# Designed miniproteins, single chains, continued (5), part 78

Each design is a single chain, and the fold is of that chain. pLDDT is the mean over its residues in the fold that is shown.

## One batch from the design tools (miniprotein)

Design m18694
Fold by ESMFold2-Fast:
Structure m18694 (fold): chain A 90 residues (1-90)
Amino acid sequence: SEMDKLIEEYIDWIEDELIRREGVPREELEKLRPEMFETLKEKATKNPEAVRQSVARARAALAATADATPEQRALVEREVAFWERILEAL
């Protein structure tokens, strides 16, 4: 499904960023992947209002990143884009 693809692409992006910039071991991220997918899928499919609330929270988090590192800002920007794309796919 389109939604499953959006979730997988988002997780792939997060993992690549954490490995590339933070040196997080891939094995550690792979252990967390199934739980992360299920959590995001549940939130994405719960109802349109829950997705809208996720967009609003992500945007609020982005506004709060004025003093964050570029890497932390990139993570929050991608979270905003992810939830906006999920909302469009509903």
Scores: mean pLDDT 82

Design m18695
Fold by ESMFold2-Fast:
Structure m18695 (fold): chain A 99 residues (1-99)
Amino acid sequence: KPSEEEIERDVVGALILIQLSVGKLAAERQGKKDLAEAFSNLGKAVSDLIEAGAPLEVLEKVREKVSEINRLLDEGKFDEAIKKANELTEWVKKEIERL
């Protein structure tokens, strides 16, 4: 039986991937191909992080950063959103290597 923490980790991971999918769709609808690609790359890295068994604390940090990226997209700050998404992707890759 999964623990409460394991269930929370799975839920947070799923919510992050949903938020990234929503951001990608919004970027595509606005013709922002580079931002859509940045969301795709980040989504792949986050999926790998979840599969590697990252602790809830790490996933919550990712969730906060993804919310910031989506806020930048909503404000029309596309270049800043791309930069933050790419920075988070590199951070996630380094976190996987430390697990």
Scores: mean pLDDT 88

Design m18696
Fold by ESMFold2-Fast:
Structure m18696 (fold): chain A 55 residues (1-55)
Amino acid sequence: MKYRVVGDENLPVLQKLGVKKGDIVTASQLGEAAGIPASLAAALAEHEGQIERVE
């Protein structure tokens, strides 16, 4: 699953990945950077309004 960064990049996981607004990230990248399951890392970033699902 792919996600676009739409927030201010203030989420620690996005900062650790070195991504910027408009960049595309995968759930696997988020999970690896956060040290949690990919699905949970993506759900947390979506909840914080930092990423948006790419269709």
Scores: mean pLDDT 76

Design m18697
Fold by ESMFold2-Fast:
Structure m18697 (fold): chain A 72 residues (1-72)
Amino acid sequence: MTPEEVARKLAELREARRAIADLLLEAGVVTPAEAAAIAAGRPLPDAVVARITPELLAALEELAKAREAARA
């Protein structure tokens, strides 16, 4: 793996973390401070992780699709 490939993958992961943090914040599941921690890749308390259920993840996927459609 080249340094350029590593930089690209790190940028993709950073962008994905920010997108997840923004979705969780807008859904009211996390606070702005918790969303910032997710975006930065910091560990979260177990109680916060427990709020992120499979049902919530499915809802966030639908919200992300709706946003992509709305931006078009």
Scores: mean pLDDT 71

Design m18698
Fold by ESMFold2-Fast:
Structure m18698 (fold): chain A 65 residues (1-65)
Amino acid sequence: DVSRLTAAAIELIALSIEYPNMSVELEDGKLVVRLEPTTPEENERAAREALEIAERLGVEVEVRY
């Protein structure tokens, strides 16, 4: 669903403002969240919040470190 994918992309981009080590990209119709290594705690929190957005909107998100 393009509309849900777009909504997820917008929310993930907004989340990346709070987590400057996070970037969001679209790869083969799937949202990819890239996390630069900072601290394990910050990376875990950022990944968790991104996956919560994915689950709430019913879209697939892949987290890469």
Scores: mean pLDDT 81

Design m18699
Fold by ESMFold2-Fast:
Structure m18699 (fold): chain A 93 residues (1-93)
Amino acid sequence: VEPSDMYKTVRPDELLRAVLETVGAREETYTLGDVLLELMLKASLEGLADPENPTIVHVSGTPLGEILGVDEFDVRDIKAIAAALLTHSTVLS
């Protein structure tokens, strides 16, 4: 995943759309970067950040963890997160 991919317009699949709706994101399409920001906001609001290391987010047993295919992730690993989000999206641009 290249940095320019963050500006691509994507349509979330049913699972990703349901997660986005929990934070009030109800658009049919987003930029990939906007999807990432909304999901980071959700993780923050749900208190999923590790209290000892706040760059680590614990998503095991959550729909976000199902989308990303991991039990935890580092918020600085933007490329891996973006790649997982693309597997749950249709690229339109």
Scores: mean pLDDT 76

Design m18700
Fold by ESMFold2-Fast:
Parts: structure tokens; C-alpha cells; sequence
Structure m18700 (fold): chain A 80 residues (1-80)
């Protein structure tokens, strides 16, 4: 679900040295989700996970962020 992806991405953001941009996107994703805007919520999760990929050097974190991004892309397609 979108809420599960927000929660997973937030946990992963806590493991990177500069999570501020990802956390900001996730706060906006939560607002969109709460307002029933599932497409926008999924799109913001794609952005947050991409930010984690771009700002991490840990292969395990990058792999987890890629999996989250791929799941968010699938959800975005379902609501388009």
C-alpha cells in the first residue's frame, strides 16, 4: 500500500546522511495520501526514493530504495 511505502521510505531515509529532501517529500506524500490523492502520493514516494539513491553510497540502501521506487511507480500507474 502507499502508506506502507511512505513508512518504509521514511525508515530508509533515517539511514542516510542528508535525509531532509526525502523527508520533506514524504511529509507531502502523507498529506496527499490523507487527501485521497494517491497518484500524487505515489509520485512523491518516487521522488523521495530517488533522492535516497542519489545521496547514498551504501549498495544495500540503494537496492532497498530502488525496490521502493519500482513499487511506487507501479502504484502511480494504477492511479493514473
Amino acid sequence: SIQDLIDQTRQLAGQVSDPSSALSSLDRAQVAYDNGNYYTAAQLIVGASQNIIDNSTDPQIIQQAQRIRDQAIQLRRQYS
Scores: mean pLDDT 88

Design m18701
Fold by ESMFold2-Fast:
Structure m18701 (fold): chain A 65 residues (1-65)
Amino acid sequence: SRREAGDAAIAARRAAPDAPVELSPEQRAVASEIAATLRAIGDAIDEGLRTGKPPKEVPLQPAVE
């Protein structure tokens, strides 16, 4: 039934977080750096929208390869 299918899907989704899969502190640190970079990009866009002009400087760090 639809309820059984829905309950199974919800249980599977809830069971996925119950799996002992967790990011290491180092992986979390990398994720935090990515989040900070995305925040800087968002702030630059918001400033452009707020003032109607581009920001004076580029807040993005160049990609390293």
Scores: mean pLDDT 61

Design m18702
Fold by ESMFold2-Fast:
Structure m18702 (fold): chain A 80 residues (1-80)
Amino acid sequence: KKEAEELAKAIAESIAEALGVEATEKLKEGLKIALEGILNGDVEKAKKGAEEVQEELEKQGHPSAGKNAKQGIIDAAESA
C-alpha cells in the first residue's frame, strides 16, 4: 500500500525531471494504480493505471513517452 504510493511518487518525480514536465497528482495516481496492478498480478488494474499515465504524459506534450510507458507497464503486469 504505502510502498506502491511512495514508489509511484519517486517514479513520477523522475519522469517529470527527465521530460521537463510536472509530477502531477494524476501522474502519481496512475503510476500507483499501475504498480498495485503489477505487484498483485491484476492486469486490468495495471492497464487502467497505464492509461492514466499515457493520458497525462500526452496532455503535457509527450505522446511517445506516454505510449512507451503504457506498453512497459502492461508488459510488466503480464510478466508478473
Scores: mean pLDDT 82

Design m18703
Fold by ESMFold2-Fast:
Structure m18703 (fold): chain A 104 residues (1-104)
Amino acid sequence: MVEEILEALSKLLRATEVPTPEELVILFEALDFDKDGYISAEELRKGLEELHGLVLSDEEVEQLIATLQAISGGPKDGRIDLDKLKEVLFGKKEPEEPIPEVKL
């Protein structure tokens, strides 16, 4: 599942090798210029061009956003939720909250 997502993303990003989940998270966190936890289509396009020299067409950006939204979900305005993306890439992380305090 994660490997299929990584392969789809590597094709859209024109990567020579399938990136690791950690590398993708670092990439997308760097693209979050506002640090609001969401990546817009403009941030994705501009960040990939400025940080990685990747010039994507509007259609390629839309395909990348659609792929990321299909796997992570996100707001209806077409942004990618980084927390949800991390959850998908690294697997289910329940916050291991210690058992609610039963102080008897």
Scores: mean pLDDT 65

Design m18704
Fold by ESMFold2-Fast:
Structure m18704 (fold): chain A 82 residues (1-82)
Amino acid sequence: MKRTFTATVTRNADGSTTVTVTDRETGESLTKVFPRALSEAEAIAAAKALLEEEFGLTDVEVTGSISNGVTTLIALTGTLPA
């Protein structure tokens, strides 16, 4: 079954990065804090890893990304095992 997720990547003032992934249907979210600045590619990889490892999704794809330098919003889709 196809699922839609939003990942919010926040660059904190202390140099850490907070990545939060949210299921758009259930509202369930998972947050992971990284003690360093992440590049956009690293933030995307972290969001995909959270969806694959914690939610059990396959075929995780980024459908959109918007950044203002402080917050990056990433739209993702994935497939739950049938």
Scores: mean pLDDT 80

Design m18705
Fold by ESMFold2-Fast:
Structure m18705 (fold): chain A 60 residues (1-60)
Amino acid sequence: NKARGENLGKAVYDLGLASEEAAKAGAEAYAQTGDPRAGAEAIKKMGEDVGARAALALGG
Protein backbone atom coordinates (compact mmCIF):
# COMPACT_ATOMS: atom_id res chain seq x y z
CA ASN A 1 0.00 0.00 0.00
CA LYS A 2 1.04 3.56 -0.76
CA ALA A 3 -0.36 4.94 2.48
CA ARG A 4 0.18 8.60 1.54
CA GLY A 5 -1.94 8.33 -1.58
CA GLU A 6 -4.66 6.37 0.19
CA ASN A 7 -4.69 8.75 3.17
CA LEU A 8 -5.06 11.72 0.84
CA GLY A 9 -7.93 10.06 -1.00
CA LYS A 10 -9.68 9.26 2.27
CA ALA A 11 -9.21 12.83 3.52
CA VAL A 12 -10.85 14.17 0.35
CA TYR A 13 -13.70 11.69 0.74
CA ASP A 14 -14.14 12.67 4.40
CA LEU A 15 -14.27 16.35 3.40
CA GLY A 16 -17.16 15.55 1.07
CA LEU A 17 -19.02 13.76 3.86
CA ALA A 18 -18.24 16.47 6.44
CA SER A 19 -20.92 18.93 5.31
CA GLU A 20 -23.67 16.28 5.41
CA GLU A 21 -22.58 14.88 8.78
CA ALA A 22 -21.96 18.39 10.15
CA ALA A 23 -25.61 19.26 9.51
CA LYS A 24 -26.72 16.15 11.39
CA ALA A 25 -24.31 16.80 14.27
CA GLY A 26 -25.55 20.38 14.58
CA ALA A 27 -29.19 19.28 14.64
CA GLU A 28 -28.47 16.64 17.30
CA ALA A 29 -26.49 19.04 19.50
CA TYR A 30 -29.32 21.56 19.33
CA ALA A 31 -31.89 18.87 20.16
CA GLN A 32 -29.86 17.69 23.16
CA THR A 33 -28.97 21.10 24.62
CA GLY A 34 -31.69 23.45 23.33
CA ASP A 35 -28.91 25.92 22.50
CA PRO A 36 -28.39 26.92 18.86
CA ARG A 37 -24.80 27.91 19.64
CA ALA A 38 -24.08 24.32 20.67
CA GLY A 39 -25.31 23.23 17.25
CA ALA A 40 -23.08 25.76 15.51
CA GLU A 41 -20.07 24.65 17.58
CA ALA A 42 -20.73 20.98 16.73
CA ILE A 43 -20.69 21.89 13.02
CA LYS A 44 -17.41 23.80 13.37
CA LYS A 45 -15.81 21.03 15.40
CA MET A 46 -16.75 18.50 12.70
CA GLY A 47 -15.03 20.58 10.04
CA GLU A 48 -11.96 21.16 12.23
CA ASP A 49 -11.63 17.42 12.96
CA VAL A 50 -11.66 16.58 9.24
CA GLY A 51 -9.12 19.33 8.59
CA ALA A 52 -6.82 18.00 11.30
CA ARG A 53 -7.02 14.50 9.82
CA ALA A 54 -6.14 15.85 6.37
CA ALA A 55 -3.18 17.78 7.80
CA LEU A 56 -1.92 14.65 9.56
CA ALA A 57 -2.15 12.61 6.34
CA LEU A 58 -0.19 15.24 4.40
CA GLY A 59 2.23 16.33 7.11
CA GLY A 60 3.17 12.85 8.31
Scores: mean pLDDT 64

Design m18706
Fold by ESMFold2-Fast:
Structure m18706 (fold): chain A 79 residues (1-79)
Amino acid sequence: SAEQQALQARLAELQARANKLLEEIRKIVKEIIGDNTDLSDEEYQEVVKKLNANPRFQKLKDELEAIRKEIEALKAQLA
């Protein structure tokens, strides 16, 4: 139906936006971690602390969570 097509189109738009936000988050993580792929437990805790203190990361994370909730609601409507 036209109604189902509209919901599917909206779902696709939100998924594309979520993927874009996730790529931005990955860039911030890479900036903080650098080339260090073998993190100790202590180094991992320091990275988590830096991410939690990064306002850009927190804003993107919050936006991504809001979009994920909207995606779940739309999927429920399509079921």
Scores: mean pLDDT 81

Design m18707
Fold by ESMFold2-Fast:
Structure m18707 (fold): chain A 71 residues (1-71)
Amino acid sequence: VLEALVKAAKEMIEKASKDPRVTQEGIDEAKKSLEEIVETYSDAEVEELLREGLAEVSDPKTRAFLREILA
């Protein structure tokens, strides 16, 4: 389901942000995962789930990244 895929992408971004060694690599992988979600599902459904994800994310860096993907 879209919610699970968005959650997985958020977790990858958050994990990468906490590890200085892999921060940029992890963010790039999470971005690729979000792109796959966008291609698989309708734009409207993805947009709604990303907005819900942004509301749940407390980390400013991860939230900013998700906003950029959504835009």
Scores: mean pLDDT 61

Design m18708
Fold by ESMFold2-Fast:
Order: C-alpha cells, then structure tokens, then sequence
Structure m18708 (fold): chain A 86 residues (1-86)
C-alpha cells in the first residue's frame, strides 16, 4: 500500500542517516588507531545494512536503485578504511 511504501521510505532514510553517522565514527576510529572500535562499528553498520535490505523490498525499483547506489558508496568507503586499519 502507499502508506506502507511511505513508512518504508522514511525508515530507510533514518537508517541511512544512522549508517553515515557510524561511518564517520569508523573514520575517526581508524585515524586514532582504534581497531577494536572500528570492528565493532563495522558490525553495527552491517546490521543496519541488513535492515535496509529488508525494507527495500517494499520500495519501487527507482527508489531501490538510489538506495543501492548509496550502500555501494558506503561499502567502498569502508573497504578503504579497512585497508588503512591494517
């Protein structure tokens, strides 16, 4: 229903904002050499990504594509941070 789609869109937007906040914390953890904190933040980001994946199933294809592009961008940034954390 339109109401279910609107609710899912709002939840995805809120989860993406939470993910961006955690990514910033992950960048700070890597810059500070805090590998344990970085790994804990990666797990939190993965759990949010799973929730976004489930909610995306209720979205129109054009909205799914935009969310996937943002998730791919975040994934690439995290991969770069992972290499720096070693």
Amino acid sequence: SSAEIAKAKKQVEELLKQMEELVKQAEEAVNNGDTKKFMDLLRQIEEIAKKIGELMKSLPEEDQQKVLEKLNEISRRLGELYLRAE
Scores: mean pLDDT 88

Design m18709
Fold by ESMFold2-Fast:
Structure m18709 (fold): chain A 69 residues (1-69)
Amino acid sequence: SKAQEIVDEGYKKVVEAASKGDLDKAREIARETAEKLLQLGEVSEQEAANIYTALMLIAVGVEEEKRLL
């Protein structure tokens, strides 16, 4: 689905930004991903918020892993 493509692209970009230590960029990408999902109209506001939260948790985990290595 188009929603899945948006989530997959957002995930890749969030991981890339977080791997570089750029949590501000990761947050911006997560926000844009959630906004694109809302504009598409295939997911609820709650589902979009949950995806944003999941992407941010992934970003923090990736940044912490790279920083500690």
Scores: mean pLDDT 86

Design m18710
Fold by ESMFold2-Fast:
Structure m18710 (fold): chain A 88 residues (1-88)
Amino acid sequence: SRPPELDELKKEIEQKVEEAIKQAKELAKQGKVEEAIKLLDETIKWLQDKLAEFKSLRVPQEDQDEIQKLVDEQIKKLEETKKEILES
C-alpha cells in the first residue's frame, strides 16, 4: 500500500482518539467502566500498531519522530482518561 500523507495520518489518529475518549466517557456514565477501559486500551494498541506500520515504510526519520511524538501525546491523553474514569 502507498504510505499515507503525514497530515492525513495525524488527522486519522486525532479523530480516532477523540471519538474513543468521548465513547469511553459515555460508557463510564452508564456504569460500563470495564467496557470503557477496554475501549481505551484497544485504542492505545491501535495507535501502537499504526506507528509500527508507519515506521515499516521507508519514510524519513523526521516524519517518524513527528508521528512518534503525536502517538505518545495521544496515549498520554487516553491514560489520563482511564485515570479519570477509575477515580470517579
Scores: mean pLDDT 85

Design m18711
Fold by ESMFold2-Fast:
Structure m18711 (fold): chain A 95 residues (1-95)
Amino acid sequence: SHMFEELREALRAGDFERARALVAEMFREARSAEEMLAAAERVLGLAVELRVPEAQLLDLVGVMAEIAAERLPEEERVAFFQRLVALVNEALAAL
């Protein structure tokens, strides 16, 4: 997607403010928990590919978690965050 290419450019430039804004937009545009998880997987995969420092990767995860907690129904949050944590742990192991 256009936003994903912009995210790659922001991360390559070290523009973490723009990267945070793009990740927030991806999560705000997501129509479901599954779309949020697909976006998380793509963002984390890109962060691993580009060897983004752990602190910045975790900062992007913080943005994801904040928007998901705000937007997702209470009943979906536990399952969502368990899956997000699994994706984050996989990404950190690959760095």
Scores: mean pLDDT 90

Design m18712
Fold by ESMFold2-Fast:
Structure m18712 (fold): chain A 64 residues (1-64)
Amino acid sequence: SNAEKERRLAELDAEITRLFAEGDQIDKDVAEGKISREEARQRHLSLIGEILRVIGDKVDIELE
């Protein structure tokens, strides 16, 4: 149903929002000296991979 599809898309949008918030926290942690620039780089690369996976899931649902 359209309602079920919209619910699934909203859940993925919420996941993307949480992942961007994690990115903001990485930036804060490096600015505050809690992590190294290299650690921040590795965490950002991992986070980008997770965001791309969720975007792919969203595309698959939108094509249903």
Scores: mean pLDDT 89

Design m18713
Fold by ESMFold2-Fast:
Structure m18713 (fold): chain A 79 residues (1-79)
Amino acid sequence: SRAKELREKARRYAEEAQKAGREGDAILQQGKADIAAATTQAQKDAIKAQTREQLIEASSRAAGYMGKLISYISEEKAL
């Protein structure tokens, strides 16, 4: 049925959004470890900038998946 199809699509995008969230956590933990291992202020500043950029990208992907999830839930409710 159409309702079954929409629920399956929503479930897949919910899983992808959750994965993107876990990627963000991993990026933050790696950034902290890299900063702790850095020996110069220039290295620490570069790591902070890179970590911030990666977190923004992960957040954007998560938001995209969440938007798809909401779209499919809304379509099912309209049936």
Scores: mean pLDDT 86

Design m18714
Fold by ESMFold2-Fast:
Structure m18714 (fold): chain A 98 residues (1-98)
Amino acid sequence: AVATLAEIILEVVKKLEERGVARLKGVETSEAGVTTITLEMKDGRKMTFTVTPDATLDAKRFLLELSHADPELAREFAERAVAAGLLSPAEAEAILAR
């Protein structure tokens, strides 16, 4: 079975916490199946990621933000998102090249 985008994001967030880059502040799932993940970055910024039925767009947005915060974890996330069918290899590489 493939992991959901929310599961992949939460596993990456655990690694961000272990590396001191971000902290998980909240996870909420609505009755409509929308998951909201709130992080506090090392610089004190709060970032909110929403996982909707458009998992591909949400994966691209998370990958872009992650590429600025931790390029190594961004590549790991991209590989997992491609394996889960959320991104094509070309879409992932286009974001990582920015």
Scores: mean pLDDT 80

Design m18715
Fold by ESMFold2-Fast:
Structure m18715 (fold): chain A 85 residues (1-85)
Amino acid sequence: KYLDEAIQYLRLAVEALRAGNRDAALEFFDKAIEYLEQALKENDSPEVKKALEYVRKAREAVRAGDLDTAISYAEQAIKEVEKAK
């Protein structure tokens, strides 16, 4: 459940970034972080920890105005979450 929800919100964040909607992307990243933190509480996964690091980097890239870098980090976060399933 938590990993699937995290992937859904990360995909929504990527779509928002491609549309240039920074505010929506940041809200979707915050939701993804909530679900990834719940997943870590149930299972201490190195892949989920890497995904959280990538989501943090994506958020910082959005705030810096580097949307292409933010998309790249979000895609890497999705790959790490898929490995944890």
Scores: mean pLDDT 88

Design m18716
Fold by ESMFold2-Fast:
Structure m18716 (fold): chain A 67 residues (1-67)
Amino acid sequence: MARLTLELVPGPGSDAEPLRTEFLDSDERARAMAREGEAGAAGLARMTGDPDSTRLVVTLEDVEVVE
């Protein structure tokens, strides 16, 4: 199994609250979600015109042995 953590951190000077979501799932589903998160981060950077103004942090951890 894998643990996937998604964190959306607003840029400096924003009064918006950061969002965090954690999942425990199979490696394949966790990797699919991580790829989706990376695509979302790229879209967000494109929309803001400043990739450093808002951050999407995707963390994938192995919780148990993957065969």
Scores: mean pLDDT 60

Design m18717
Fold by ESMFold2-Fast:
Structure m18717 (fold): chain A 86 residues (1-86)
Amino acid sequence: MDKELEEKALKLIEELRAEKDIEKQRKLALEAMRIISQIKDPELQKKMALELSEALEEAADRTPDEIDSAMFLMMSSVMKIEAKNL
């Protein structure tokens, strides 16, 4: 049900924003992407994809390692592209 997926995605996004460990951030981001992909309502999926994209750009900005930062920016770009195609 989309409401349960929305609540789960928002919780994962909030945890990603609060997390400082890079491996945990990566796992939270991948799980959020997986949950968002299951949302059937295209408007809600688009909204959640954009929320995750913003959190990923924030994670990239906080990450001192350039490779990890680039990975978060790539994930953010994927979410933005998927949102535009909805």
Scores: mean pLDDT 84

Design m18718
Fold by ESMFold2-Fast:
Structure m18718 (fold): chain A 56 residues (1-56)
Amino acid sequence: SRDELIERVSEITGMPVEVVERIVEEAGLSDEELREIAESRDANKFDRLVLRKILE
């Protein structure tokens, strides 16, 4: 299910799956956070969440 969520975020953002997977791992995004991004289909939400996690 996590891989499916990463694939969906990849499609939404236009980034390769491998890049999304790395960012998700480094920023510490949860499956719940990935589901929210996938459901909203909002690339900006992904970018904002990643920045928030890195800055925290």
Scores: mean pLDDT 80

Design m18719
Fold by ESMFold2-Fast:
Structure m18719 (fold): chain A 65 residues (1-65)
Amino acid sequence: MPVEELAEEIQRLARSLGLELTPEAARLLAEKVGNDWKRLLEALEVLRQSGRRVITPEDVERLIE
């Protein structure tokens, strides 16, 4: 899946979990996790546990390896 399409799907999934990812944050997360859905779900749980509702690229760089 292209990174742009994956980023859009990640933004939609995050919204279902009560998180709002900026387009840049979603793209960065897509680049980090690729097509690894387990890693994506683990990353979203880390972001959810951060207590932040709006997730920026800086949050992804800080919290996701």
Scores: mean pLDDT 80

Design m18720
Fold by ESMFold2-Fast:
Parts: C-alpha cells; structure tokens; sequence
Structure m18720 (fold): chain A 70 residues (1-70)
C-alpha cells in the first residue's frame, strides 16, 4: 500500500533539514542517496527523510512524497 504525503504546507527550512538528514542516513551505509532503498528502513520517519533527500538530490521540488507502507 502506498501513501502520498503532501509537503506543500511544510516550512522550506524544515524540508531542507529533513532532506539533509535523509541524505546522511542513506549514505551512512556507503550507498549513494539516489540508490538508497527507503522501503528497507524500519523507521517510518527515516523513510520519509530519505525520500525527501532523494528529491533534493535530484533537484526536484519537494511538494509531496509517495511512501510505501508495510
């Protein structure tokens, strides 16, 4: 099941902080952020951060993410 999370009402600074955290978490295992599999992360909050980080790394606008729920 997938859940779409709308981030358009979030503060831009908070999104940048979460994106940075997600990039750091994704790369901590030696995997480039764009190759990181967010669905393998047990923490829902960390999966969200990784997905935001991936959008930031691609230069995409952080308006929403699609989260795979398990």
Amino acid sequence: MTTTIDLSDWDEFDLEVLATLGIMAATATGVPVLEADASKEKSRELRIAILIGKKMARGEEITEIVLEEK
Scores: mean pLDDT 75

Design m18721
Fold by ESMFold2-Fast:
Structure m18721 (fold): chain A 91 residues (1-91)
Amino acid sequence: MTPLEEAAREIVESARHADPERGDELAAKMVRSLRAGDVETLGEAAIEMARLNPAAVDDIVRALDKVAEAGTPEQGEAFRKAADRVRELVA
């Protein structure tokens, strides 16, 4: 699996632990965004996942940062923005 696919799977798994129904909805959204190359929508889904499971915020941020390093510059910017928004949820 690519680092992007691995990060997406970790985020989805965490969402399913918090809310199986909403987690499956987010999983479908992330898969569609990945196939379309829509990294901004993928980032938005990760932020929603973090809201469902606040205990996983640090893991989500770490996954997004890893993907930002491994992706294209454009993907990296979108994932850094998503990571920053997720960090704002840590109060």
Scores: mean pLDDT 70

Design m18722
Fold by ESMFold2-Fast:
Parts: structure tokens; sequence; C-alpha cells
Structure m18722 (fold): chain A 55 residues (1-55)
């Protein structure tokens, strides 16, 4: 899978988890377990999606 496809899946998963009421830490943990992304990339995607879901 291309990195762009991995990032897209990470954004979708992060958004879904946040809408389910998962905490930021839980979202980051789930992304790290589910997708072969670095901790830094996972954190950035989770934080961006959290900002968009809250506002």
Amino acid sequence: MKIEELQAKARELARELLLQGKSFDEVVEELQKTLPLSPAETFLIASEQAERVVK
C-alpha cells in the first residue's frame, strides 16, 4: 500500500474512533496497532482529525 493510501486510511480510522467517543490517546494507540505508520505520523493525523471533529 502506498504511503498516501495509508495516511487516508489513518484519517478515516481516526475520524471514526473520535466520533465513537474514543480519547486522543486511544486513537493514537489504535492507529499504531492497525497501520504501519511512525508514531510521529500517527500523532499528526490523530491531532488533525481531533481538531476537525471538535470544530
Scores: mean pLDDT 78

Design m18723
Fold by ESMFold2-Fast:
Structure m18723 (fold): chain A 75 residues (1-75)
Amino acid sequence: SKEEKEREILKQAKEAIELGKRLFEEGDYETAIAILELAIEGIESFKKEYGELSPELEKVLEEAKKLKEEAKEKL
């Protein structure tokens, strides 16, 4: 279902953000960017298939994009 897929994508995105933050703290900016990009792609694929994002998905998408840009500035 859409709801089950949303929960799966939310879990994966939150885990990717947590891993990305840890990699950022360790100075591994390239791997942090790669992990965050996968999370962003997953959320955007969900939006393309279902037409919209929940507020929670929009929030984690913005968090992932912001952290990715911060990591890019460190390269």
Scores: mean pLDDT 87

Design m18724
Fold by ESMFold2-Fast:
Structure m18724 (fold): chain A 65 residues (1-65)
Amino acid sequence: MLEEIRNATSDGELGVAITPAARGPVLEGRRRARESTDPEEAERYRDEGNARGAREAVKAVEQAK
C-alpha cells in the first residue's frame, strides 16, 4: 500500500492504486508539498501524507472484516 502510494506519480493514478480512505491524506500531503518552496519540507509533507494514507487504508480494511 505505502509503496503503491509513493509510486503513483499523478493524482489520477493514485485514485486507481489505493482506497478512497487513503487518497484524502495523500492528496493533502501532495498539496502542501506543492505549496512549499523548501524541497526538504515538501518531501516531509509528501511522506506524512503517504504514511497517513497507508494507515487509513489498513484501518478501513480491518473495519470491513
Scores: mean pLDDT 64

Design m18725
Fold by ESMFold2-Fast:
Structure m18725 (fold): chain A 72 residues (1-72)
Amino acid sequence: SMSAKMKELEELKEKMRKSAKEMEPEIRAGVAQIKAAASLATDSPAVGAEDEKEAREVEEESRREREAELAR
C-alpha cells in the first residue's frame, strides 16, 4: 500500500541523511588528499592554481556584468 511505502521511504531517507553526515569529514579528508596529490603531480609549487581559477571566474563574471551594462 501507499502508506507502507511512504513510511519505508521516510526511513530510508533518514538512514541516508545519517550516513551522509558521517561521511562529511571523510569526504573532506579525501578532497584534501587529492589536492595534495595534484600539487605533487604538477612538479610546480603552484599552491595557488585553484585561486587562479577562481580569480579568472570572478573576472569573467565581472566582464559579463560590464557588457550587460554597456548593452543597456
Scores: mean pLDDT 65

Design m18726
Fold by ESMFold2-Fast:
Structure m18726 (fold): chain A 62 residues (1-62)
Amino acid sequence: SPEDVRRGLIDMAVQLSQVYSREELIDILRTVSTLLSPEARKIMEEIVAQMEAGVDPRDIPV
């Protein structure tokens, strides 16, 4: 489901945020988004937009 995809992508961002800076992680997630289906890419773009707005990945709603 879209909610399961969103949860998986948020969990990935949370895990990666433990080893990468916000700027590095945003660049990684933008690159990953190019490898996703159009539907999953849209979800990843929403996640990236929240992070660019200063939201911690742990606080992004599923």
Scores: mean pLDDT 86

Design m18727
Fold by ESMFold2-Fast:
Structure m18727 (fold): chain A 78 residues (1-78)
Amino acid sequence: MKRAEELRRELLEVVREGSRRSDEAYSQATTASQRQQIQSQVSQMVGEAIRAIGSIIDGDLDEAEESIRRLREITEQI
């Protein structure tokens, strides 16, 4: 239970950081190509976040940790 709570907190922190970075990047985007790239990255982040939530609910904490790691890698590319 404690590890699942820690993973939920980490997931929320990464999602908040990704949201903030995406908003900043989108605000600075001046071309259709830049906007499409940001939209693609946001879609990937949403997918990993949903997978992480599902894994936490199922009690598969190792898979949840891996999904959170992938989410962070995508966020760092923005």
Scores: mean pLDDT 84

Design m18728
Fold by ESMFold2-Fast:
Structure m18728 (fold): chain A 73 residues (1-73)
Amino acid sequence: SELYRRLAAWADALSREELEEAVRAAEELLPVLEVDPAVAAAQAELLRGAAALARDEAAREALLRLAELAEAA
């Protein structure tokens, strides 16, 4: 999937500090968004798919954390 590859490449390009900031932003924003559960599940699936393709461990961890936050929203 091109979307999985693009998300993985995006995360792989970020520094550890940038990845940590992205996770913090998601922790603040996602709880206040009224998201349909099916949309949340689809977003989490996309993020987990991207994590499987990520080459950098910090990027993989961040994508998996974002997937957890998306499912909880």
Scores: mean pLDDT 79

Design m18729
Fold by ESMFold2-Fast:
Structure m18729 (fold): chain A 76 residues (1-76)
Amino acid sequence: FTPLERAVFRAIAEYHAENPENPVASEEEIAKRLGVSRSTVRKAIDRLEKAGVVVKTEEGYRLAPADPQVVEDAFA
């Protein structure tokens, strides 16, 4: 993953930790946290979703229940 994809994943993970009852981060929330455009977030999320580490919901994005090895390999 690129540094941007890692930053987007980290922002979603931080949102999950802050909001365990509702761990769904909106595209706007992620864009604000990283200081980037929503289109930049969408491009990064497309790759993370294809890798199976993030899932899209009606309200936004959350961490996928992924194999821990896949996550470690992506960010190691």
Scores: mean pLDDT 72

